# Designs tried in a protein design run: designed miniproteins, single chains, continued (3). Part 68

Each design is a single chain, and the fold is of that chain. pLDDT is the mean over its residues in the fold that is shown.

## One batch from the design tools (miniprotein)

Design m10356
Fold by ESMFold2-Fast:
Structure m10356 (fold): chain A 62 residues (1-62)
Amino acid sequence: MEEERKKAEELRAKADEYRTGAANVQKNIDKATPEAKATGQKVLDNLQAKADAYEAEARRLE
């Protein structure tokens, strides 16, 4: 259980990194072409989904 708690904290840190990445992608989308915006939105959705998945995994390890 103690090691699982430490792993949960590491997973939360990764989730935070993915959220930061999502924010950067959002910033880039504003300046992109329409085609690139569509692709960027899919990347943004994937990054947010990964952040949510890491948080869920962290909570599961609690």
Scores: mean pLDDT 79

Design m10357
Fold by ESMFold2-Fast:
Structure m10357 (fold): chain A 61 residues (1-61)
Amino acid sequence: AASAPTVPAVAGDAAKYADLSEEEIVEKINELLKQDLSDPKVREELSALSHKLNELYRAAA
């Protein structure tokens, strides 16, 4: 069980993914998984997309 800590506004690309559907987010995650996961840019995008996907799952549930 994880508490949801209050996160200050980070300079992230969350708004870039706001218009994506669940299917599009999953597709982008799969594309990023084909890239170099040691790259912090790739990991950052994966984190942002995973967070967005979780929000959609919570909204749909």
Scores: mean pLDDT 69

Design m10358
Fold by ESMFold2-Fast:
Structure m10358 (fold): chain A 88 residues (1-88)
Amino acid sequence: SREVFAHALVQVVLLSPHTGIEFELPKGWQTESSSGERFYVPIDPFQRLSPEEVEEALRRIVETWNLSEEQVERARRDARAALAALER
């Protein structure tokens, strides 16, 4: 579902690169490189999310992991970039 995808996307961009917590990628995800940067995108392009769904997922994760404002801002930027890559 879109809700599950929102949570997975935010966990990949937020928790792994910004908190140092390692977690297993969902089956079907892959790393994509862009100008030396790596980020995780789902293979299924039909799992696109709205900005509102991303923000709700971010809010829940921030509350759960007690993240700093800087970590949240970087995660928002990374999540937006990942979503834009899926939209072409």
Scores: mean pLDDT 52

Design m10359
Fold by ESMFold2-Fast:
Structure m10359 (fold): chain A 70 residues (1-70)
Amino acid sequence: SERDKLIREAAEALHNGDFEKARELLRKLGLSDESIDFLIDLAPRRSVAELEAVIRAQIRADEARRAAAA
């Protein structure tokens, strides 16, 4: 899916230290600035596969926070 492609590209950008590209892709995925900053801080300690899993978890967390605020 397009979402899965964006998640993979964002994880690869994070892993490669391309934080400008990572921020753009993560914003397209609907993540908050706080979630994006968390992922950037985590990136040096994680593989691409681990970053994909964390991105998916942050998407769910942001969706849950948004639903609770509505």
Scores: mean pLDDT 85

Design m10360
Fold by ESMFold2-Fast:
Structure m10360 (fold): chain A 65 residues (1-65)
Amino acid sequence: METYVYEIDGVKVTVKVTADSVEVTASGPLTPEQQAKVDELKALAELRMKRLKEAIEKLKKELEE
């Protein structure tokens, strides 16, 4: 799990990346344009996380059990 904090048009947005998903939370309600920017970041992060998912799954099995 990895957490990134962005500020989009004055709204603090926290992007939490897990093994197979990207969770986005905002400090307040998002406008449609802010939501579009967030969705773009989420889509890019999800593409990258696909490769990381396998590594994390192995780590979970071998280290976390």
Scores: mean pLDDT 68

Design m10361
Fold by ESMFold2-Fast:
Structure m10361 (fold): chain A 105 residues (1-105)
Amino acid sequence: SKLEEIEKKLLALGKKTGYLDEVKEIIALAKTDPVKAEDKAIELLKKMYEDNVDDEELWEFANLAGLLIIYSHEDGDRETVLLNVGLALRIIGETQELILKRKRE
């Protein structure tokens, strides 16, 4: 399953970066409350940024978290899919802004 592959990669990244518990919370929320999952993903992204996690790992996290939200609603209608794509794009946009800020510092 694509979702299982994404979850496995997120858990591995969480373990590598020291944010395993936060990643587990985001995975659980993505299935029940994608808006809350997006908020928690952005909160974690900001913490990872402050803790000097590399740009490559920030991008990997953002991409995987966005894909998690998209693929966690297998039974969603087209409106749900479009909402979840919007949430994923917001995570990517926040990541871009953090990396651009680091490049300017």
Scores: mean pLDDT 85

Design m10362
Fold by ESMFold2-Fast:
Structure m10362 (fold): chain A 61 residues (1-61)
Amino acid sequence: MLSPQQRRLLEQVVRYMVREAKRHNLSLEEAVAGLRKFLDALGASEAEKREAIARFRELYE
């Protein structure tokens, strides 16, 4: 589970990762896989990963 500080930074991290994925022409699938690995490393719960991935997909448009 993410700490309150990590949770507050999550939106900024997601926006950063979307921009970097687009900049490097990563597919949505590759970008989402990278986000999942990052969130796993932070100890995010499955619910937190689901919310972050949904937000990532929305911003990737």
Scores: mean pLDDT 79

Design m10363
Fold by ESMFold2-Fast:
Structure m10363 (fold): chain A 83 residues (1-83)
Amino acid sequence: MLYRATITAYMDDDSVKKLAEALAEVADADEGLLAYGVEVLPDKVVVRLVGEEDAVREAARRLEKVAKELGAKKIEVEFAPLE
């Protein structure tokens, strides 16, 4: 079953660009994903993932871990099945 995950990582300093680059590299390296997108905002990075449920959940876990290691102040993860 296909799922979408949205990972929002909050960072309110110049490190937001470095966070975005690291999260993009992690998502790009994941061969289990059908698609990913990264959006950089002044105070947060939003990563959207599409793939099979298990692949999306594993990729989201890796992204959350990397965001925490890079000092994200808050991380939100949302999962939704695709129609």
Scores: mean pLDDT 82

Design m10364
Fold by ESMFold2-Fast:
Structure m10364 (fold): chain A 62 residues (1-62)
Amino acid sequence: SVEELEEKLKSENEEEVLEAIKELEKIGSVEALQALLRFKSEYYDKASEEVKKLLDEVLKKY
């Protein structure tokens, strides 16, 4: 679910964060977009370059 993926975005494991972003992109719902935007607002500056790059590419498609 979107809620479970949003919890995975908070993981200390970068692989789980990257997977959650990809799964939210695949869902493509308004709820999934909102979860990605909340993640960007709260965690973007603290995220790795790999996470930032993937998030920006995903959000660019909207």
Scores: mean pLDDT 83

Design m10365
Fold by ESMFold2-Fast:
Structure m10365 (fold): chain A 100 residues (1-100)
Amino acid sequence: SNKEIVEALIEFYRKIADLLEDMIKKGEYDIEKAKKKIEEIAEEHLSKIKDPEVKEAVKSAHEQILKTLDELSKTKSGKEVLEELLEYLKLQIEHLEELL
């Protein structure tokens, strides 16, 4: 259902936002480490989802995040990349919460 997709995406984005906030607070700006941790979050989150449509939504979101990290990393510092992605995720969470 659309509600289950929205709720799953909010939970997924919140877990990644929490990771990025923790990394930034600790001065950890390794993009490859961030990608690995995001992959671990995605695998754990997907393991709990039964609905194929909800799984595809989370997989698509994960792929888009990894692509965004790669593209931003070409021109920005690790710190700027993580800070920009964090702001993007916070905005996405706010917009998704308006749908509930």
Scores: mean pLDDT 89

Design m10366
Fold by ESMFold2-Fast:
Structure m10366 (fold): chain A 65 residues (1-65)
Amino acid sequence: MAELEAKARELVEALKQLKNVVSVEIEDGEIIVKIDPKDVTSTSAAYILGVAAEIEGVKVRIEEV
């Protein structure tokens, strides 16, 4: 749905603002975030944003670089 795509794009922009986000990808409604695990604060923020995405079809996965 167009609304889900808009929400996914907004979340991508928010994730890019985190200090140690290396890259963000969208794959069929799933957002994959690559992050430096050495920064616990940025990692926690990314997980919080993922939990906040309570929309069917939008999922967030954190991947360590």
Scores: mean pLDDT 63

Design m10367
Fold by ESMFold2-Fast:
Structure m10367 (fold): chain A 99 residues (1-99)
Amino acid sequence: SEIEELKERAREAAKRAVELLRELAEQGMGDEALQMARAVESFVQRAIDNPAEAPQSARALRVIGETVKLMHGELGERAAEALEELAELLERMGELYEE
């Protein structure tokens, strides 16, 4: 189904965002970036388990993205872009669930 395809795409996008946040941790952001990576995994899992929560998860991911974009140059911008792509997938998942 389209929802199952979006769930798989969201898992793949989440993996990319988490890897970039882990790179930010290694480049000096440390435990804060690792905490953000865990939060991303949690918000994505909640949306996958209950698509009605997907819009709320998408908003939370955008807040994380804006935070890293402001503070961490090109890598932060790449992480923000990955989080925005993930947020858009979760929003689409929520829209299909409400139909």
Scores: mean pLDDT 85

Design m10368
Fold by ESMFold2-Fast:
Structure m10368 (fold): chain A 56 residues (1-56)
Amino acid sequence: MPSEAEQLLEHTRETLRWLKKHRPDLVESAAQQLLELGKRLGPEVERQVQEIIEKI
C-alpha cells in the first residue's frame, strides 16, 4: 500500500490535471485544500504538493 503522503501526492496530480482540463475555475480552491492536507502530513509533503501545483 502506498503511504498517506504518496496517496495525497498522486491524488493531487490527478485532481489538478482533471480540473485544469475540465474546470479551470476550481483549480485555485482545490489547490488550497490539497495544500492544507499536505501541511498536516508535514513540511516536506506540503513542499511536494506546492511543486505539483506550480507544474500543473
Scores: mean pLDDT 82

Design m10369
Fold by ESMFold2-Fast:
Structure m10369 (fold): chain A 89 residues (1-89)
Amino acid sequence: SSKTIVIDTSRMSVDLSSQFGAYRAVQLLQQGYDTVTVVLRAPDGDTARRAGNIAYQRIQQLLQQNNIDADISLDVYDDRSVITVTRQN
């Protein structure tokens, strides 16, 4: 089971959108999704990279705090970052 969430960093701060995306991804895994994809849309590649890095680090922290075994990947583009989190059990 998979779920994708899309967040536009221009509608709130980069930090807040990245934190929200990270929190929502882990929440969806806890609800029983096996794979969650977070798309952070950005006005440029530098903003996309920054947003993606913040979300990636926060997801790692939340997974560790909740004892969830999962693989995380981050792909950065000129207009978005895509983070995929997949359960390993």
Scores: mean pLDDT 90

Design m10370
Fold by ESMFold2-Fast:
Structure m10370 (fold): chain A 95 residues (1-95)
Amino acid sequence: EEKKKKALEVIDKALDDLSAAANRLESQGVEHIDDVATLTLAIISLVLAKRGIEKGDVEEALRFALNVFKRAAEQVPEVRDLLEKYIKELEEILK
């Protein structure tokens, strides 16, 4: 139960932050289209991870979310530091 609550809190914060970042990049112009697409896919993937956590597949869903964050951090410089923070939080929950 404790792990599930912490996992949902991290995923919800990440969803808010990634949505805000995608909206900012989209408003800056078409030159950011690849980054917006990457963040949009990450957001969709995290919604699926959240559903997995809610169903009780906490560890599996967190591993999936961790891979999503690592991929997005590599591809989108604007969210890298933010996602590295969430990666550390998720790794701590998986202990």
Scores: mean pLDDT 84

Design m10371
Fold by ESMFold2-Fast:
Structure m10371 (fold): chain A 115 residues (1-115)
Amino acid sequence: SDREIAIEIVEELFEGLKEVAAAETDPAAAIARFTALTFEALKRLEESLPSTPETDELLTMLAHATGLLAEAFRERPEKTLEIIDEVERIVISGIRENKPASEIIREIDAVLARA
């Protein structure tokens, strides 16, 4: 299903982000790798999913989430792995439950605000 395809791509993205956060000590290099992984994931989603408002909403939500994670890595590299894990759970759960992107974004913003 489209939902299962989206979840698989998102899970691969977050696995990559966690590997970068665990291994990369240079914030600039980490942000560049976060950006590259995000761009690849967004492209795969766009190519794999139908051109619908729901797909556009998913792409926007993921771009927002990964942008905030890159900022968190710059400011708080020691906590970024835990933050990535929380954001991954929110995103994957939100997709599975067919939550509006605005609700998923709000939950992500709350994680980053308290981190």
Scores: mean pLDDT 86

Design m10372
Fold by ESMFold2-Fast:
Structure m10372 (fold): chain A 75 residues (1-75)
Amino acid sequence: MSIAALTDALVRRLVELGVPESVARRAAGLAIQQYLNGDPEAAIEAVKDTLLEAGYSRELAERAAEAVRELLAQA
């Protein structure tokens, strides 16, 4: 999978979970940066932290983190 395709998949998955596109793009961008640095766990935590800092529920942040983990495992 290309990095562009992975980024688009992350944004789409987060939007489908109810995250606004602007927040989803920020979370996906930070996750991709950590993933490219060789730290997929930091990528997942970046998504959680971004959503929690934006004021979303822990339940949404955990669902988003799991979706990101699944997508990164397929990359």
Scores: mean pLDDT 83

Design m10373
Fold by ESMFold2-Fast:
Structure m10373 (fold): chain A 74 residues (1-74)
Amino acid sequence: SSSQIQKAQQQLDQLLDDYLAGVRAAKTPQEAAQLSRDFMTQVQQILSTLDPEDAERLGMWTVERLAAAMEAEA
């Protein structure tokens, strides 16, 4: 369903933005690690609401965007 995919993509966009902002603001490696764990858990929860094929596509899209953002920060 396009509605479910659109909602999931919006949630993933917001989650990724929040995660990146959080990591930049983190005071300790422990805080950054906790943010990473929380982010991965929330991503999996969102993807679990989708069909496997859509979950794979959006999962890959999320990973690619995270990788690009991390490369830009390096």
Scores: mean pLDDT 84

Design m10374
Fold by ESMFold2-Fast:
Structure m10374 (fold): chain A 85 residues (1-85)
Amino acid sequence: EAKSLTPEEFLEKAREMVERGEIEEDFFRAAEAKIRGVPREEAEELVERLYPDAPPHERELLVRLLSRDREGLARLLEEHGLEEA
């Protein structure tokens, strides 16, 4: 069911998870930027701000999430939405 979420429904669910303390507000901000479809260069700046010490592979994944990669969106949901809290 959650796998069928639209981007807007994903943001609504993510906001609820922030309110529950299950995810950080910065993750919600990243998801919101993903929906807006920021350019890759702006996505790289956001990733550097949120996770400056992130390893290269994780940074690339986050950049793809923020640049509107649908597969990356599913990964974010798995890490913070569908994996039992």
Scores: mean pLDDT 61

Design m10375
Fold by ESMFold2-Fast:
Structure m10375 (fold): chain A 101 residues (1-101)
Amino acid sequence: MEEARKLVEEAIEHYKNGDMEKAAELFEKAARLALQSDEGRDAVIETALKNPELAMKAAIEAVKRGSPEAALFANDLIRKLIEEGKTELAEKLRKAVQEAL
């Protein structure tokens, strides 16, 4: 699960630096690892919650490249934000995902 967390952190860093292609690739790998176990899914979501807007932007780039795992992760992140009372942020990110699809 350390690998999944590191991939999300690296995807966010590449997104910040304008490397959208690398950000999408790394996020797709993280999302695939997350889908393999509940612990992996929790680890990726926990890491994304530290920078939810940037994590969502990296996920959207992976979705645009045809990653169904990244789309599933995006929905999980939105649900978690709602559960934590960050409803305004969740609505903003939901609209961004819908525009990418």
Scores: mean pLDDT 79

Design m10376
Fold by ESMFold2-Fast:
Structure m10376 (fold): chain A 115 residues (1-115)
Amino acid sequence: SEIDKKIKEFEEEIKKLEKEKEEYLKKAANAKNSDEEVEYIIKAAEKVLEALELAKKLLEEVGEYVKEHKPELVEKIKKLAEEGLKYAEFLEGAELNPELAKKLKELSEEVLKLL
């Protein structure tokens, strides 16, 4: 169905963003100094923000179907939003990129409200 196609496309995009996030986290772990480590952590956080934007769009378009028929996807999206909140808390506490921290917090809360 058209809904199944949208869900499949979403899952493929999320998998790609998750892989890119993991690559940035590996670069952060192997960083030469704290400035380089912070740069890669911010890049990883940006991938979480992009994933949350896709999750919001999916839930706005087909959220009723997802909530009724795709409980595993609901759980995955919930975990993504919880991850977004953790990145927001980290960035805010470290006084790093306050605009990104605010966007992550607001979008994570919006996604959780749509669940």
Scores: mean pLDDT 91

Design m10377
Fold by ESMFold2-Fast:
Structure m10377 (fold): chain A 55 residues (1-55)
Amino acid sequence: PETRWRLLSEEESPDGSWSRYVWELLDADGRPLARVEQEVDADGTVRERVEWYPP
């Protein structure tokens, strides 16, 4: 089945030193499957956390 990503929130530090994005993975029916939190530092380092939603 086809899945898609939806951006839930976007945050940037006041000085621009990091950004945070929260993405949601949806199934073909638009139901949430997982949540991904991504942090990007000013030096380009990326950290990700994936949480699967309960069925």
Scores: mean pLDDT 77

Design m10378
Fold by ESMFold2-Fast:
Structure m10378 (fold): chain A 94 residues (1-94)
Amino acid sequence: GKLLEVLVRIIESIDSATPEEIEYAKESIRKALEVIIKKLEEIFKETSSNLTEEQRREEIKEFLIKLFEELYELGLLTEEDLEEAKKLVEEIIK
């Protein structure tokens, strides 16, 4: 339940941010993304008996990248926020 709360708070932070708040938002996005990825890995491990570990990681990565791209198209993220989010997905899902 708390993951949605964290995401909403991050989105609200981005729209009104000072440079210090932007740095806080980036760190908050990183932490939220780590928790989301961990939960998705747990879910996919239980539901996807036919996928390899590498295939599951690639599907989670693709899902998160598409999610952030859709948030960008909706105007909820800047281009810089989208680039940082994609970079964090690449770093965390290794």
Scores: mean pLDDT 67

Design m10379
Fold by ESMFold2-Fast:
Structure m10379 (fold): chain A 73 residues (1-73)
Amino acid sequence: MQEELRELARKAAEEAERAIRLAEEGKLPASLIPVLEEVRRLFREAAESDAETALALMNEALALLQEEAARAA
């Protein structure tokens, strides 16, 4: 369970990095870069943490993404 959460967080960080590259290429709004960088940081920290801390950090990252999505709607 702890290794599964850490692997999920690591993959989520990789997807955030991919999204940052897409924003830098103009395929996503550049205004997303700061929030994606913070989300990537949280997911990377979660990947190195225990399961309880990883879950808390992943929930924080998801809340940031949800707030940004609400601003875009």
Scores: mean pLDDT 81

Design m10380
Fold by ESMFold2-Fast:
Structure m10380 (fold): chain A 92 residues (1-92)
Amino acid sequence: MQDQTQQQINDNGQGRYDSTRISSDSSIRNTRQNISNPQRMQQFRDQFVQSADDNSQSARDTGDTSYADQIDNIRRQTDQTIQSIIDQSQRR
């Protein structure tokens, strides 16, 4: 049933977007709480990037390219934010 399949694809894309956004907020918070441990900050960055890339690819595979693009934007912004936190912690 094409209409049911399309609605499920849209719901899955929205869910992946929401999950990525929540993961972004969590990863930034965890990075800020671990500024004294550069290895843990890098681990949070790597874990978030991997999760976001998996969510983006999954959205593209299901044809929800709009949410995949939004996930890619969150991934890029979050990666830059975490890198900024790491850089600031190392310059002290």
Scores: mean pLDDT 77

Design m10381
Fold by ESMFold2-Fast:
Structure m10381 (fold): chain A 118 residues (1-118)
Amino acid sequence: SKLKGKKVIGGADTPEDRENLRALMKKLEEQGAEFIGEARTADELIALVKEHGDEVDVVLLDPRMAGRTGVEAAREIKALNPKTEVVVAGSRLTPEQLAAFRAAGAKTLGEFMKEAFG
């Protein structure tokens, strides 16, 4: 599996989005990924990326994090470690949201899963 040994951090705000994130992380762990941290806010997510540094291969983030969150977190994470893949894990992104995430260096969950599984 292309996910074997990949170290993953997840960020999600609401209880429902955190449960969805944990279900996704369990599927990635079945493919050999290692879940090393979970954050509830953009600031906590950025702090976890700083703490783990170069060990972080993938960050899964919820696009619904309000204010200075999803897009700005993706941009800051990419600035800290350009090799870390930032994956926006959510349904129903608007074209404007999708363009903003891509401009910040993030990819969609669908794009990530296609690359990871073929």
Scores: mean pLDDT 79

Design m10382
Fold by ESMFold2-Fast:
Structure m10382 (fold): chain A 57 residues (1-57)
Amino acid sequence: SAADKEKAIAIVQEDVKRGLLSEEDAERMIKLIEAGKIDPQVFIEGKENQRKALALH
């Protein structure tokens, strides 16, 4: 859905702010999410798990 895409894009932007992702990689990910080449729900779950792993230290 559009809402899922918006959430996935927000996660990508937050990862850039945290230094977990470069601006260039973020631009590529956003384009793939917008094009429907990446499932936004799968992406969101994967990133949430990554952030939890990094935040537990």
Scores: mean pLDDT 78

Design m10383
Fold by ESMFold2-Fast:
Structure m10383 (fold): chain A 74 residues (1-74)
Amino acid sequence: SPEEQRERLRQERDRQLIAVSNQAQTDFDTTVKTQNLSDAEKEALRNKTLADIKAKGAAIVAATNKELAAVDAA
């Protein structure tokens, strides 16, 4: 049903948002462990990581909203 399709799209969105956050945390931790970063460089990397999560999250939400609108139009 359209309701089941909308629920699957929302669940997939939520999974993708969690995956982006988890991957970003893993990448941050790996970079910090493998590079001799100063405290200032770690803070800059943290700020960049948070901005990247926000941008990727916004793109995922926008893509899901477009797919939800397509379900409503069908």
Scores: mean pLDDT 89

Design m10384
Fold by ESMFold2-Fast:
Structure m10384 (fold): chain A 69 residues (1-69)
Amino acid sequence: QPRFSPEELEELARAVLEKLGLEHLKDDPVFIRQVARVLEMLIEDPDYPLPAEFREHREEILAVIEKYL
């Protein structure tokens, strides 16, 4: 289904952080919510501007999102 619940977006955020080797950042609930919000925007617009640190990983992030669809 194309629309995610807040809980599903947070799980997706954790999966993305695991893919990028940043699992230790999953312990910060504020950071997880920020990542989840960015992923929500990417689901609506794959060209959504990412912070420079994530920009090079756009294709990997989108691949993780597609696995949840």
Scores: mean pLDDT 75

Design m10385
Fold by ESMFold2-Fast:
Structure m10385 (fold): chain A 89 residues (1-89)
Amino acid sequence: AAEAVREALALLKEAGEEAEKTNDYVAALERAAARLRELGLDDMAAAMELLARMGKAPVDEEPVTEEERAAGTATLRALAAAVEALEAA
């Protein structure tokens, strides 16, 4: 049971690091969501997919801003920290 939480935490941490390195949190979230689905964590994958869709600005022709990418990366880090806190509790 703890193995799935540990794997999800590792994926979220890797996604956050990749988002910081590439400045593309949308791609990082989409990769994390795919891997979470492979682990059977469908609810968490759906949340990541929702965040990725919001980052794509699908109804606005305006590209994702640097501020929005920074906010997306911060959200990924906050989610990873929350999972770590829950696992540590």
Scores: mean pLDDT 64

Design m10386
Fold by ESMFold2-Fast:
Structure m10386 (fold): chain A 83 residues (1-83)
Amino acid sequence: GREYLSLGDYEKAIEELRPEAEAGNAEAQFWLAVAYAKLGRRDEAIEWAKKAAEIDPQLAEGTARVLESLGLRDVAEEVRKLV
């Protein structure tokens, strides 16, 4: 889960978060997007970031910041508009 992100073990974070994210947990989808972003896996990071923001608009700002960290400012602005 989230503790693996704090330890820098992004592969284990993905393994732990994926089942919950696929089940529709917006918080798990957000942290899964962060883990993919840290690994440089841009397409997966964008996919999960958008899903998290669509389910929970309160995550939109955090999601937008992840997208901006990947150099995807235009996509981040689209996510912010979901709020």
Scores: mean pLDDT 76

Design m10387
Fold by ESMFold2-Fast:
Structure m10387 (fold): chain A 65 residues (1-65)
Amino acid sequence: LVYVTATFDKKVASEVKKKVESIGGNATIKDNDLSITVITEPELVSEVRKIIEENGGKVTGEGDL
């Protein structure tokens, strides 16, 4: 498993969570809908990063669990 953390300039983490969960990731929202932590399989990391970046997110961390 891999974790990916990201922050947003707008309160869109809930929308990103729904998109990530639709592809099989697990997501936790923090900081009043401005940050997200995703836990996923390594094969899904590139798609998760793309979803985050397409929604204006900045990836702040990534690593193995």
Scores: mean pLDDT 84

Design m10388
Fold by ESMFold2-Fast:
Structure m10388 (fold): chain A 107 residues (1-107)
Amino acid sequence: SEVEERLRELLEKAYEILKEMKQAFDNKDFEGMEKNLGKLREIAEEMRRIAQEHELTDEQREALKLFGKALGYAEQALDYYRNGDFEKAKQYLDEAIKLLEEALKVL
């Protein structure tokens, strides 16, 4: 399916972005974390467009739901980092990565 291929490519790109966001976190690069979160939001908009234009399978819908949760955790990680809670920022970012790995397995 062309839809499945596009969603897989977007999820793989999102995974690389989250890994870069984790690298920015490890380097204490807040601007790098913000930039990568922005890229992740652009992928979410692309996925939302695909979901509006196409009928998705149950597996595709579950993968998008997991991606949405991963995005939420990444946003929370940035907020915790901004507030100086680096332990919570790391925890939420690690959870975002795990959720995205699960999304890729569901497809």
Scores: mean pLDDT 91

Design m10389
Fold by ESMFold2-Fast:
Structure m10389 (fold): chain A 59 residues (1-59)
Amino acid sequence: SMMEEIIKAIENGALIDEIVDLMRKAGFTDDQILELFIMLKAGEKPEDAVKRVKKRHEK
C-alpha cells in the first residue's frame, strides 16, 4: 500500500523530498503534505498523521 510506504519512509527518517514524492504519487496536494509535516512536528505518530490527512483529503 502506498500509505504504508509513506508511513515507513517517515518512521525510517527518509529525506523530506522522498516523502513528498511518495505523497504526491498517492494523490495528496501540497497543502495536505504541509499539514502532515506540521502534525509530525507537533508529535503525532506517522500512521495517525497520514490517516488524518487522507481523511480530510477524501472528505
Scores: mean pLDDT 79

Design m10390
Fold by ESMFold2-Fast:
Structure m10390 (fold): chain A 69 residues (1-69)
Amino acid sequence: VVEEIRRLLREHGVPEETIEEAVGLAEKYLANKDNPTKAANISTALALLLVGDGVPEEVIREVLKLIDA
């Protein structure tokens, strides 16, 4: 999951600094997947990070789908 996120974001030209922050949030999401409130807050933070860095909506959706699978 984490390596798929790195690959997807790199393919779309996302800066490495943003990729590592996104990966950190994805790892936090996976660690808290059994806590719906924490998982929702982390996925929201991840989406907002990617939106703020200009990542396309379709790419953000794919990242969120990867962590939720």
Scores: mean pLDDT 81

